# Designs tried in a protein design run: designed miniproteins, single chains, continued (3). Part 48

Each design is a single chain, and the fold is of that chain. pLDDT is the mean over its residues in the fold that is shown.

## One batch from the design tools (miniprotein)

Design m9753
Fold by ESMFold2-Fast:
Structure m9753 (fold): chain A 60 residues (1-60)
Amino acid sequence: SQAEQLVQQGLQAAQQGNLDQARRYIQQAWDLAEQIPDPQQRQRALALVEQGLQTLRQTQ
């Protein structure tokens, strides 16, 4: 999904030290996930975004 792609881009940016860019990608992924009309697909996408956020928080 597009949300999954944005999470991957955010994590890649974080690995390169671009934390501001990483946060922008993760925020875009969250916004897209919330707009998914299927509740089951939305829950899976939001779980993926949450996992990405936890990974980003561990990158200090």
Scores: mean pLDDT 80

Design m9754
Fold by ESMFold2-Fast:
Structure m9754 (fold): chain A 73 residues (1-73)
Amino acid sequence: MEEDRKRILEALRKLAEEEPSLKELLEKAMEYVEQGDFEKAAELLEEAARKSKDERVKIALLILSQDLRKMAE
């Protein structure tokens, strides 16, 4: 679980660097991941994916969102 959180946080940080227009949404999602609110974090990643203009970033965000929803049990 902690290893999964670190992996997700690192991935989100890199995605914010790749598409700076999403930085504010991704930083909020990272805060929710750190707080253990995986459902809210997943919702923010889905919103970021809708706003993304980069197909690879969009797909990565949707995969991470699904990972977070599984953790939100």
Scores: mean pLDDT 83

Design m9756
Fold by ESMFold2-Fast:
Structure m9756 (fold): chain A 87 residues (1-87)
Amino acid sequence: SREEAARLAEEHARAAAEGSRAGNAAGAAGGAIGAGGAALDAGLRGDVEGAEAAARAAERAAEEAGDAPGARLAARAARNMAEWARE
């Protein structure tokens, strides 16, 4: 569902932010991959609106996180997948 895609992307983007704050590059990258994956999964199922919801949730989490490069990477990954889902 759109709500599930958004929730998963937000959780992963927040994990990416936490990885950045902890100086854990692998954790930050893992969170970014997860956020992109949430959007991708929705897109692969033909749920373009779910992919968009995931991208928006990741972008909101990145804005809330402030200076957290991992969260910005998560938002970008999810946005790229949402754009792909639109063809």
Scores: mean pLDDT 83

Design m9757
Fold by ESMFold2-Fast:
Structure m9757 (fold): chain A 58 residues (1-58)
Amino acid sequence: MDDKKKEVMELMKKAEEALDKKDFKSAQEYLDKAREVSKDDPVLQVAVASMYSSFKSL
């Protein structure tokens, strides 16, 4: 439960760092993994979706 939150937060941080470096492929992979992990936590799904939304429009 809490472990999933930590993993999702970690993946989101990595995605943000990848986006900052224009590594869109890695950023998408990190966000995709975060979305998969967050399926068990609806609150985390919302957080990931918010970040994914800004990236996906790129």
Scores: mean pLDDT 75

Design m9758
Fold by ESMFold2-Fast:
Structure m9758 (fold): chain A 68 residues (1-68)
Amino acid sequence: PTIVRLEDAPEEVRKAIEEAVRQALKENPGATVVDALVVTAADGSVYAAITLQKGDETRTIVRRLDLP
């Protein structure tokens, strides 16, 4: 697996992650994004690992990106 930061990702992957972040924030009102990583699995599937903070709580959400 390859892990990269959001800002280091290719444009297409970055757009998919921005959408995943939007969905994560919609599901977690009032949360702030503290980290976002791109994970490419061995089978070529791409995931976003998004870490959110709300008050003293930290949650990491892993979402599969809809990429061809």
Scores: mean pLDDT 75

Design m9759
Fold by ESMFold2-Fast:
Structure m9759 (fold): chain A 91 residues (1-91)
Amino acid sequence: MKEELEKIKQKIIDRARDSLRAMLEHLGLPEEVIEEVLELFDKMLAGDTSAREKLRELLQKHLDPETAERVLKDIEGLIKETKAALENPFP
């Protein structure tokens, strides 16, 4: 059952990453920036609190301050939802 659990967890992470990618593409961010945001998202999921500040700086470089703050809050919300789903992966 470990292999099945790992597959379920990976699907949860993949869905979160796909949702984030779609949001960033809708904002018109370059692919290079989208990949950097996804790497920071993975680090935040792993509990790296320094990734949050790097993410804010990256978003502020490419988006206006109001949009950057909104996107940061949306990503923080997605992190919380993804972590909750990973703690209880069965519906």
Scores: mean pLDDT 82

Design m9760
Fold by ESMFold2-Fast:
Structure m9760 (fold): chain A 80 residues (1-80)
Amino acid sequence: MKKIVVEGNGVEAARKLYDLLPKEVQEKVVEKASKLLSKEKNPEDPAKIAEATAKAAAEVLGGEAKVEKDGDKAKITLEY
């Protein structure tokens, strides 16, 4: 089982997660995350970006993702 842990503000955490994903799935994760964000009232909210990216990555890789918030910072844990 592979484990990825990234931390930063919501947008930084999402970006770090993307960069650590296999190149073959990066485009699929972008597509799924964008679809999830399109349902949000504010798709530019850093917290929602982190949550959407984590969920999309978990669904594409067949794993589990957890997002933990501490103020303006987010910690994303992805296992697959």
Scores: mean pLDDT 79

Design m9761
Fold by ESMFold2-Fast:
Structure m9761 (fold): chain A 80 residues (1-80)
Amino acid sequence: MEFDVSKLSEEEKKLLRELIAKIKEFYELAKEKGIPEEEIEKKLEEIAKKFEELTKTVPLEEAIKEAIKEVEKKIEEVKK
């Protein structure tokens, strides 16, 4: 996913940083649990595709918040 960061509001930038931090947390946790890298990539691709679809129908702020929730759900799934 690529977007023009120069057009983002400060709140959108803050949410984007939070999303990136959650993605890193998920990746590190999944690796610790021994999940294959191919599986991790597929899960991240699912989140990316959902985020892209959301950005077409809702404001960017809302799309980022929904993406964060999806990453948090994947983190919970990996913990089990």
Scores: mean pLDDT 77

Design m9762
Fold by ESMFold2-Fast:
Parts: structure tokens; sequence; C-alpha cells
Structure m9762 (fold): chain A 75 residues (1-75)
């Protein structure tokens, strides 16, 4: 499904951004993955959305970035 594929691509980009030392960009990409998975009603999409959100929350809390924290609160 297109939303599952798009969500996975955003997850992969988020991980790359985090590895590159760009935690705010990583949080933005993980939250976009949550939104894409949210467009799909499958249990697989729901599980992936939870995983993406938990990763985004973890990064935002670890860095203390105010913009990142706002993004995870809005997701």
Amino acid sequence: MENLKKGKELMDKGLEAYRAGKPLEAVKLFIEAVKEYGKDDSPEAASNAVAARLIAVGIALDTGDEEGLKLVNEA
C-alpha cells in the first residue's frame, strides 16, 4: 500500500538523519511517517505508527529541542 511504503521511506530517512547528527530533522521525518501510517487502517500501519512516534518522542526528550517536542505533542 502506498502509505505503508511512504511511511517506511520516511522511517529510513529519519534514521539516516539521526545517524548524521540531525535529531530535529529525524523527529520531523518520524512524525511525517506517523502521519503517512495514519492514512492506512491496517494493524501493520498502526504498529508502525506507534514505533515511529516512540522513536520521535525519545529523540526529542533526549535532545530537549523545543521544536521537536512540539512536533511529537501534535502527532
Scores: mean pLDDT 79

Design m9763
Fold by ESMFold2-Fast:
Structure m9763 (fold): chain A 72 residues (1-72)
Amino acid sequence: SDLIAGNYIAEGKEAFKEGDYEGAIKSYEKALELAKRPELKAEAYRGLGDVYEALGDYEKAKEYYEKAEKLE
C-alpha cells in the first residue's frame, strides 16, 4: 500500500532527525516493501542514503542515491 509506505517514509524521516538510525533504516526498508509508485521508492532510497552518509558509510550511501536517481 502506497499510503502505508508513505507513513513509513515519514516515520523514517522522524527517526533520522532524532538520531535513531536503526529505526530510520527499518522504516525505510518497510516503505520499500510496500511502495508501488517509483517516486515513493526513490524517497525511501534517498532516506537510506542519508542514513548511511550520517553513519560514514559513503559507498553504501552512494549506492542508495543511485538507486533513487534511476527511478522516475
Scores: mean pLDDT 89

Design m9764
Fold by ESMFold2-Fast:
Structure m9764 (fold): chain A 58 residues (1-58)
Amino acid sequence: MPELGASAELARAAYRALRTGRPFREVAEELGVSQRTVAQTARGVANALAGKPPERTP
């Protein structure tokens, strides 16, 4: 399992932002990452929790 600390904090913060309607910019500033990273992480976590299958593999 890769580093839990940074990745887990990012995933938790991004998911909470989705639940509370908090802008990703705020989360990015608090964690010192890019807004793109927060948005991608939030989408990935939401899809995984929703049990959606991945898009067709090439």
Scores: mean pLDDT 70

Design m9765
Fold by ESMFold2-Fast:
Structure m9765 (fold): chain A 60 residues (1-60)
Amino acid sequence: VEEVAEEFLATPSGAAAFELAHRVGPSERLIAEIAEALVKRGVPREVAERAARLIVERAA
């Protein structure tokens, strides 16, 4: 989960998502959007949802 989050954050899209989460705070919509981006990259949905929540919580 942490490795998936770190790998995503190394991408331009992941860096932008982290900045947005830091600016607006945690939201279920942002978590869902990040999870969908991870699923499209081949991450299983359960892992993607946990990684997305981790990213948003750490950014806030």
Scores: mean pLDDT 75

Design m9766
Fold by ESMFold2-Fast:
Structure m9766 (fold): chain A 72 residues (1-72)
Amino acid sequence: IEKLEEEYKALPEEVKKALEALLTIERAEKLGKGEEAKEEAKKILEETPKEHIEEAEKLLKEMKEQTKKELA
């Protein structure tokens, strides 16, 4: 997990912004709340270039897999 934090800091600003939006949506879905924050995050993704969203989605998938193993 700490290794992923270092990789996050090295990312282009656009990818970091997309990743934060994706994380916001994912956490809102998991908690069953934060509908407003989820809608704002979706708007950010609509304004973000597809290539940066794809990179952020790949990172989010890796982070979710690592977090699941860390928590279990």
Scores: mean pLDDT 72

Design m9767
Fold by ESMFold2-Fast:
Structure m9767 (fold): chain A 80 residues (1-80)
Amino acid sequence: SKAARDAAAKYTGYAIRAIGGETHGEIYLKQGDLEKAAEAYRDAARAYELAAEYSDPATGAKYRERAAEARARADELAAQ
């Protein structure tokens, strides 16, 4: 259906943004920029939550788990 295609497009966009955020987080960590790394992981977590809303329940659960992991990582970095 059109609704399913629209949901798939939103899912893909948010999933790409989430993966990009994690990649930026890793790059900032390698550079020693903990503040920017924390921001990148928070942005990734937000994007994973949005991707989860437009996916099937099983994929959504997986992405919510990844969002929680990304948030925990950001919080740990911010506590430094």
Scores: mean pLDDT 87

Design m9768
Fold by ESMFold2-Fast:
Structure m9768 (fold): chain A 82 residues (1-82)
Amino acid sequence: SRRELVERASRLYIEGLKAFEQGDYEEAYRLFTEAARLFLEAGGPVAAAEALLKAAEAARKLGDEERAEELQRRADELRAQA
């Protein structure tokens, strides 16, 4: 259900925040991108955009500025559609 997708996405997002705080930026990136995917599947573009922006922060910590800019553009597009 949509609610189950949102609950799962929210859990992944929180785990991503924990990984980011611990300096595990690769795991944080993986968790934030999966959370964004589930938020989009649930029809939540604003929440998906927030998760993509966190994935962009993780990408910057990994030294991947080009990936971070791509994710930021995707987040901006989703926010414009909301």
Scores: mean pLDDT 90

Design m9769
Fold by ESMFold2-Fast:
Structure m9769 (fold): chain A 115 residues (1-115)
Amino acid sequence: MVYTDLKEQLLAVARSSGEMGIDRLRENGASEEKIKEAEETLEAILKALENAKTEAELQALVDKWAEEAYEKAIARLKEAGNEKGIENVEKGYEEAKKSLLATAAGSTTTLTSLA
């Protein structure tokens, strides 16, 4: 895939996956605050992707965003005392790291679901 095609594919996937994730939050009765945070996270992702100039910059953004989402999820679960949830998120993150190439190339809601 050429850089331009990769960037357009990532923008399309991020928008589609982000919108689906936000809709799922609404369906599951998430708070207005949580929905707003998800919308702001999606907007930040889209802006960062649009500002990237190279494939390496795109990959670095995806990697950093995945790390931030993971840290945020773990922090929330620790505050809730949900030890089983922490184990599930750690396992999911390790599986996602092993599949980063497939995740970047395929349609997925994983990044938005962790926000």
Scores: mean pLDDT 67

Design m9770
Fold by ESMFold2-Fast:
Structure m9770 (fold): chain A 66 residues (1-66)
Amino acid sequence: MEYLLTLSGPVTSQVGIVLRLIGDPNVEVERLSETQYRVTLSGSEEEREAIVEALRSEPNVEVEEL
Protein backbone atom coordinates (compact mmCIF):
# COMPACT_ATOMS: atom_id res chain seq x y z
CA MET A 1 0.00 0.00 0.00
CA GLU A 2 1.23 3.52 -0.81
CA TYR A 3 0.49 6.66 1.22
CA LEU A 4 1.21 10.37 0.87
CA LEU A 5 2.53 11.95 4.07
CA THR A 6 2.41 15.72 4.54
CA LEU A 7 4.42 16.90 7.56
CA SER A 8 4.14 20.31 9.23
CA GLY A 9 5.16 21.86 12.55
CA PRO A 10 8.65 21.82 14.15
CA VAL A 11 11.58 20.39 12.11
CA THR A 12 12.69 18.22 15.08
CA SER A 13 9.26 16.50 15.12
CA GLN A 14 9.34 15.97 11.34
CA VAL A 15 12.86 14.45 11.52
CA GLY A 16 11.77 12.13 14.36
CA ILE A 17 8.84 10.79 12.31
CA VAL A 18 10.99 10.21 9.18
CA LEU A 19 13.76 8.46 11.17
CA ARG A 20 11.19 6.14 12.79
CA LEU A 21 9.81 5.20 9.35
CA ILE A 22 13.28 4.67 7.79
CA GLY A 23 14.19 2.38 10.72
CA ASP A 24 11.36 -0.06 9.83
CA PRO A 25 12.43 -2.75 7.29
CA ASN A 26 8.80 -3.02 6.05
CA VAL A 27 8.62 0.72 5.24
CA GLU A 28 10.04 2.47 2.16
CA VAL A 29 10.20 6.29 2.21
CA GLU A 30 10.65 8.52 -0.86
CA ARG A 31 11.03 12.27 -0.35
CA LEU A 32 8.85 14.19 -2.83
CA SER A 33 9.35 17.71 -1.41
CA GLU A 34 10.46 19.52 1.78
CA THR A 35 7.23 18.47 3.56
CA GLN A 36 5.83 15.56 1.46
CA TYR A 37 6.86 11.90 1.39
CA ARG A 38 5.65 8.77 -0.39
CA VAL A 39 5.51 5.86 2.06
CA THR A 40 5.22 2.26 0.85
CA LEU A 41 4.14 -0.22 3.52
CA SER A 42 4.75 -3.98 3.29
CA GLY A 43 4.12 -6.73 5.84
CA SER A 44 0.72 -7.89 7.16
CA GLU A 45 -2.53 -5.89 6.91
CA GLU A 46 -2.56 -5.58 10.74
CA GLU A 47 1.01 -4.22 10.80
CA ARG A 48 0.21 -1.72 8.01
CA GLU A 49 -2.97 -0.52 9.80
CA ALA A 50 -0.99 -0.04 13.05
CA ILE A 51 1.59 2.17 11.29
CA VAL A 52 -1.10 4.28 9.55
CA GLU A 53 -3.06 4.77 12.80
CA ALA A 54 0.15 5.77 14.64
CA LEU A 55 0.94 8.35 11.94
CA ARG A 56 -2.64 9.74 11.94
CA SER A 57 -2.43 10.19 15.74
CA GLU A 58 0.64 12.48 15.38
CA PRO A 59 -0.07 16.24 15.45
CA ASN A 60 0.70 18.10 12.20
CA VAL A 61 0.72 14.90 10.10
CA GLU A 62 -1.65 14.25 7.19
CA VAL A 63 -1.92 10.74 5.70
CA GLU A 64 -3.60 10.09 2.34
CA GLU A 65 -3.91 6.70 0.62
CA LEU A 66 -2.55 6.70 -2.95
Scores: mean pLDDT 81

Design m9771
Fold by ESMFold2-Fast:
Structure m9771 (fold): chain A 85 residues (1-85)
Amino acid sequence: MKMEIEVEAATREQAELLLARIVQYLKEKGYFHRAELRDNRGVVTAVGISPEEAEELARKAREIAEEVGATRLRVRLYPDPEAMP
């Protein structure tokens, strides 16, 4: 599945630090990902993730957000297109 992590911080520098920490974790775990930074808001998209891995990643993203002091954190999970309701 696909996972999107959106973070917002008081400054661009804080948002960049948040993205760097999340991207570092994804690299260490070997996940394919893309990161974008716009002003004080960052978005990380990871693909090829299982539901169990998504739960672990969401938890880690929240921990990083709390450590760095994000003003907002949003996690979105997108199931595979073939998934039936």
Scores: mean pLDDT 79

Design m9772
Fold by ESMFold2-Fast:
Structure m9772 (fold): chain A 74 residues (1-74)
Amino acid sequence: RLEELVRRVEEAVERAVEAYRAGDLEAAREALGEAIRAAEEAYRLAEETGRLEELLEALRPIDERAQAGLDAAK
């Protein structure tokens, strides 16, 4: 399930970046919100299962892209 959440974060961030490049700030915000929510769920699951290091390594590049997209859309 953790792998599914990480995949959802990655897909949502990709959609957010594409929407932002297209000038669709509403779609970009929506996708970023989905990415953040999925990341929060993944963090809780990883904390419960002791997989935080694995999660942080997977999310680090995704988080950087999400933050850049959020700052641009805000």
Scores: mean pLDDT 74

Design m9773
Fold by ESMFold2-Fast:
Structure m9773 (fold): chain A 62 residues (1-62)
Amino acid sequence: GAKEIREQLVKLASLLAIKKALEKLPDATKVEVKVVGEDAVEATATSEKGSATVTVKLPPLP
């Protein structure tokens, strides 16, 4: 159903955001992911010297 599709899209967007955050900061020791509103996922990678944040937008759901 729509709920399962939304959960899968959030999961895929989260994985993509994590991958992109780690590409920006490959020495990161921590990655945090949060859903921003209902239409985006934000991943923040943190190292001892800084952080990198990536936002991935979800497609609109029916």
Scores: mean pLDDT 78

Design m9774
Fold by ESMFold2-Fast:
Structure m9774 (fold): chain A 104 residues (1-104)
Amino acid sequence: MEELKKKAEEALKNKDAQGLALQALQLALSGEGELALEYAKKAIELSKDGSVMDQFLSYMALAQALFQLGKVEESRQYLGIALALGRKLSDAELAELAALLEEL
């Protein structure tokens, strides 16, 4: 948990949307819904002009954080956005995503 916060703050300082989204996702999976929501929102902000991968990971992190907080309908809406972005990923980007998720 403490290490996830350090990595999230480092990613935020470096304006790394992908890194921030991955740490937010892991925080949400660890039950830290409020903190994950904060970092996921910042990741979305950073990803606005980023890659489809950056946006996909950011919306996945947001959906998971909202789910942990019991905001099921909001989670469902953002998961829908993430899935639509995921359909735009190439086979190479999907392989990259799989490798990134193994780091969690």
Scores: mean pLDDT 84

Design m9775
Fold by ESMFold2-Fast:
Structure m9775 (fold): chain A 66 residues (1-66)
Amino acid sequence: AKAQLRVALAYAERGDGDSAIAALEAALADPSITPEQARLLEEARKYVEAGDLDGAIRLVREALEL
């Protein structure tokens, strides 16, 4: 989970929303992910889909701190 979250963060930070979504989906499919992390990542995906990469970056960072 944490490796995929770092990848998603890196893509979002460089403005690559499509790759960020793919990395978030990979993280959500990881069975080691907690329900709290899953909620943050679902919200981060919605922010990327809306074009708010800064909002997504904030949520992915919160998930990484868990």
Scores: mean pLDDT 80

Design m9776
Fold by ESMFold2-Fast:
Order: sequence, then C-alpha cells, then structure tokens
Structure m9776 (fold): chain A 87 residues (1-87)
Amino acid sequence: SSHQAELNRQQADQDIQDATQVWEQADPQLGPQYGQQMRDGMQQAYDQALQLGYSESQAAQIVRLGAQSLRQYARDMAARLQQMRAA
C-alpha cells in the first residue's frame, strides 16, 4: 500500500540520519558527505528496483532493508573505533 511505502521510506531516512550522526561524531567534515552519498545510493536502488518491475512498496522495502544494514554497519564501526581509543 501507499501507506506502507511511505513508512518504509521514512524508516530508511531515519536510519540514514542515524548513520550520518554516528559518522559525524567520528569526523564532522565527512558526516554530511556520508549522508548525501547514502541518500543518493538509496534513491538509485529505488529507481533500479522500479526499472526491474518491482512495485513501489517492494522498492521501498528494499531501500528500508539497505538503510537498516548501513545503520548497523556505522554503529559497529563506531564501537570498534571507540575500543581502539580506549586502549
């Protein structure tokens, strides 16, 4: 449904924002660039899914899962950097 597609895109935007904040804590100059690159990548993935014949809700779900994976990756990397600083 259109509502589910909207929720998936909102969740993806939130996950990208969270990932951007994590990177900005490590490097304030790179954070905004990271966020923009992720948004551009997710838009490309969405458009590509539509070109492959997926529905809007399916394309939005793919974007949501991608953003969730990027958020987890950013958190794991930040935790590793914090451990290295604590040593």
Scores: mean pLDDT 74

Design m9777
Fold by ESMFold2-Fast:
Structure m9777 (fold): chain A 114 residues (1-114)
Amino acid sequence: MILTLGVLVSAEFPGSEEQVEEVIKAFVDTLEEEGITVGFVLGGVVSSLEEAERLLELWASLGVKHLLFIGPESDYERVKPIAEKYGIKLYHTDGSVEQAKEIAREIAEELKKS
């Protein structure tokens, strides 16, 4: 199975670029360990809901159905209804590598049942 993933980072995320890279790497590596081929990763940083909606609409048209959001829970809660509007399942981490790995396993289990 080949997957197109979205990764959206809040501009309010207090961590480093290196921390974001570690989270994304752990997420993708765990999906591939579970037998999911990651074909494309679409990434973006957003500072407003208007930017988030524009990117989510575009990415939904490109086949993104699963998206990892990296940022504060308050930003996640604001973005979630926009993602749902475009048929994208939004997953949240506050920058935790361990949480990203668990989300990747959840996605892999859902995809294996389809």
Scores: mean pLDDT 84

Design m9778
Fold by ESMFold2-Fast:
Structure m9778 (fold): chain A 62 residues (1-62)
Amino acid sequence: MEEKAKEAALKAIKENISTADHEELYELFKKAVEEVLGREVSDEELYKLLKEIAPEVEKYVE
């Protein structure tokens, strides 16, 4: 489940990073993770997931 949440979050970021601002990306990331897990996700859990996928995300921010 956590790996699927990370994949969904990374996909949402990759597909929207060129068109969405930082606020929109965060909301899309949160929505993708919550959809995979089937529950509300805390900001703390989102930050942990974002930290784990940060090297992958950094490739798209450059």
Scores: mean pLDDT 71

Design m9779
Fold by ESMFold2-Fast:
Formats: C-alpha cells, sequence, structure tokens
Structure m9779 (fold): chain A 69 residues (1-69)
C-alpha cells in the first residue's frame, strides 16, 4: 500500500539519521535511542498511520538502532 511505502521510506531516512548521529557523536546513549523512537512514533501518529503499522515501524526502528548504535 501507499502507507506501507511511506513507512519504508521513513525507516530508510531514520537509518540515515541514526548513522549520521553515530558518525558525528559516537555511540548513542539509551536516552538518545528512546528519544529517537519516541519522535518517530509521534511523527507516524501525526501522519495517521494505523496502530498496527506504528507498532511494526517502532519494532523495525529499534532493530535499526541495535544494528547501527
Amino acid sequence: SEEEKEADRLLEGFRETVERIKENLGPLTQEQIDLLVKNLEKYAKEKGFSDELIKRLVERAREILEEVS
């Protein structure tokens, strides 16, 4: 769906942002990780994503953070 394509693009941008932060500041703190996830969830809610899609988005975002951080 178009919504899922938007979510995939959002996750790509999220990965790029996390990689940039790590490159400039070093390993992310737990507080920084939690803030990034909270901001992503807030943005997705404002965009009108379904609760199920938001849950999947947050889960994949945390996976990205574990890979990159």
Scores: mean pLDDT 83

Design m9780
Fold by ESMFold2-Fast:
Structure m9780 (fold): chain A 71 residues (1-71)
Amino acid sequence: SREEEARRAREIATREFGPEYGRLAYRLVSVKGLSVEEALRIVRKVHEHKLENPDMSPAELHRLLEELVRG
C-alpha cells in the first residue's frame, strides 16, 4: 500500500540522514505520490546540496525540492 511504502521510505531516510529527511521521504510518497526509489533519490540530492551549501535559505531549499519533484 501507499502508506506502507511511505513508512518504508521514512525508515530508510531516517536511518541514513536523520528524522527530518525521514519526514520528507514520507511526505514525498504519501502526498506527492512518488515511488520509494524516487523519494529516496530526491532526499539524497537535497542532503548532498545542503552539505555543499550549508547556508542555503529555506526558500532556496523549497525551490530545489519543487524542481526535483517536478522532474
Scores: mean pLDDT 85

Design m9781
Fold by ESMFold2-Fast:
Structure m9781 (fold): chain A 83 residues (1-83)
Amino acid sequence: VDEKEVLRALADMYDYLGDLAERKGQWQEAADLYEKSANLYEEAGDFEGAAIAYRKMADSYEKAGNTQKAEEARRKADELEAR
């Protein structure tokens, strides 16, 4: 097991926890979990995974009423997808 493999596994775990929080209507918690996932995917070099996680983070922040953070997350996803 190398460092990138461990980082990706941790990112997958946080993404899954975020999905669970989202289904429970825990928007702020879901956004925080997706942010952790996105950061870990970026560290692992998985920019596609990171972009997806940032989009989920944006949707969760928007539902939580945090429009500013939602816009920042969408911008990060767009930048990663442009790679």
Scores: mean pLDDT 86

Design m9782
Fold by ESMFold2-Fast:
Structure m9782 (fold): chain A 58 residues (1-58)
Amino acid sequence: MELRINALTGIEGVDEELARRIVEHLGDNVGAMTEEELLKIPGVGKELAQKMLDTMNG
């Protein structure tokens, strides 16, 4: 849990609150992280979703 939140907060524009929201929303499906799933999260726009995908899917 701590490792995943820490990885997300390493992404520019993602704070701890947003990282927690992402983990709560995706739950065990973090590996299925897509733009569509990220856009369902309150506070995540297309720009931030793209940054997260670029960072996490490297």
Scores: mean pLDDT 68

Design m9783
Fold by ESMFold2-Fast:
Structure m9783 (fold): chain A 56 residues (1-56)
Amino acid sequence: MEEELREKIKKLQDEINTLLAERDAAVQAGDTERVKELTSRIEEKAKELQKLQNEL
């Protein structure tokens, strides 16, 4: 019944995990600009995820 909602949650979790891995790589490379960009994107996705989880 919540399959569409759970699918969106899974997709957001996967996107966040990918962004976190990219951010970790950017930190290791010393790419401060990339870290800032990825952090902002992670925060946006995390807020969306929180809203969807509240609907479960």
Scores: mean pLDDT 82

Design m9784
Fold by ESMFold2-Fast:
Structure m9784 (fold): chain A 86 residues (1-86)
Amino acid sequence: SDATGNVAIKAEDREKAEKAAEAAAKAAAKVPGVKSVEVKQGPAENVMVVTFTAESVEAAKKAAEAAAKAASKVEGVTDVTTSVTG
């Protein structure tokens, strides 16, 4: 069954959050078995959410890990939270 994952990124400001979300989305998209990746505004200006669908829970977990790692490398990122459902 298809799985869904989310990476929520909080940064010092909107620009840093958007940069981190872009890096996270690119990293998630490179994971085999990922079908789609979307970037959306979170509940605050400095919060972005990257959502993806994958062919399996395993693929979704790998995408979440890759996305979180990429986001965490961006200067000014303060919090990265991942969730996967399948």
Scores: mean pLDDT 86

Design m9785
Fold by ESMFold2-Fast:
Structure m9785 (fold): chain A 86 residues (1-86)
Amino acid sequence: AAARETAAAASAVILRVLSRLPPEKAREFRERLSRLLALYLAGKITLEEALAEVRALAKEYGLPEEDIDTLVANFRVLAEAAKALE
C-alpha cells in the first residue's frame, strides 16, 4: 500500500542521515526517535510537539541545519504514514 511504501522511504532517509553519526550515537538517536513516534501514535503528544523534539535532538547531536530539516520533514512523513496504517 502507498502508506507502507511512504513509511519505508521516510525511514530509509532517516537512517541515511543518522549514518553520519558514530554507531553508538546513531543507535541512541534511533531509540529516542522511536520513543517520540510511540508517544505520538499513543496520542500522548501532538505531531508538532514530536517534530519540535526531533529538531532539538538533532541540534543536540550536532547535525547541520540541512540534515536537521531533512530529518524533521521525513519524521513528519513517517509519523503521518504510520498513523494512517493503524
Scores: mean pLDDT 85

Design m9786
Fold by ESMFold2-Fast:
Structure m9786 (fold): chain A 76 residues (1-76)
Amino acid sequence: KEELKKKLAELLSKIEGVSPEEAEKIAEGLVEQLEKNPEGLLETLDEDIEEARKAGDYKTAEILEEIKRLVEEYVK
């Protein structure tokens, strides 16, 4: 729980334009969504990854794929 939030915040802070404080807030929201609706969170991440790829933002797509991997490991 706490460890997952920290890992998510670290990954989110690598996205251009995301401050460490914003990354922590986003990570907290992701953990809450994971607890309420894990399938919906995974669907949203898949959509965000595809949008990043379509925009040519492969760095953001890779970060989102790592986030999805962490979420999947937690859900199993």
Scores: mean pLDDT 80

Design m9788
Fold by ESMFold2-Fast:
Order: C-alpha cells, then sequence, then structure tokens
Structure m9788 (fold): chain A 66 residues (1-66)
C-alpha cells in the first residue's frame, strides 16, 4: 500500500515539474495538490519519512508558481 502511494506521489511531482516548465500553472497546482493528499495518506499509514520528503518537494515546486 505505502509503496503504491509513494510511487503515485512521485508521478504527480514529476508531472507538476513538467507543467511548471510549460507554464501550465493550473495543471501544476492540481498535481501538487494530489501529491500532498498522497503524502497525508502515507503519514496516516506510518510512512512519515516518505510523507516529509514529498511535502518538501511540493513546497519547493509551489515557490515556482509565483
Amino acid sequence: MSEQLRQAAEEHLRQAEEALRQGDFESARQHLWAAEQLARALERLGDTESAREIRERVRELRERLE
């Protein structure tokens, strides 16, 4: 379970990075939101390290939205 959520979050983070590169801020926001939701699910399942890493990457990418 946790591994699938982690992989899904990493996929969303990669797509957010690509959307930012293209200037598609709406798609980037959607992917970052999805990654954050997956990080919350990981934290609830006890995978706090993966959740922290995902949230840190979300924070970094969000700074590029402005």
Scores: mean pLDDT 85

Design m9789
Fold by ESMFold2-Fast:
Structure m9789 (fold): chain A 74 residues (1-74)
Amino acid sequence: EKDEELRKIAEGGQKQKEGLKKWTDEQVSKLEKEGKENPEKKDEYLQKAKEIKDQGDKFLSGGDKAIQELLEKI
């Protein structure tokens, strides 16, 4: 699921990186909102949001090298 999306982004290049950033920002925003609305699961949602953001930031800031490393993992 997520691995397939990351694979397509790695193979697509720069324009797909912009798509990943938008998707990552939307997922983080959604998870942070869900965490605020569901205090019992707040830690789970916030942890997932942080992980997605950190992974997305590493992918985007790593440029071509990050794309290559991601492609090698699949």
Scores: mean pLDDT 69

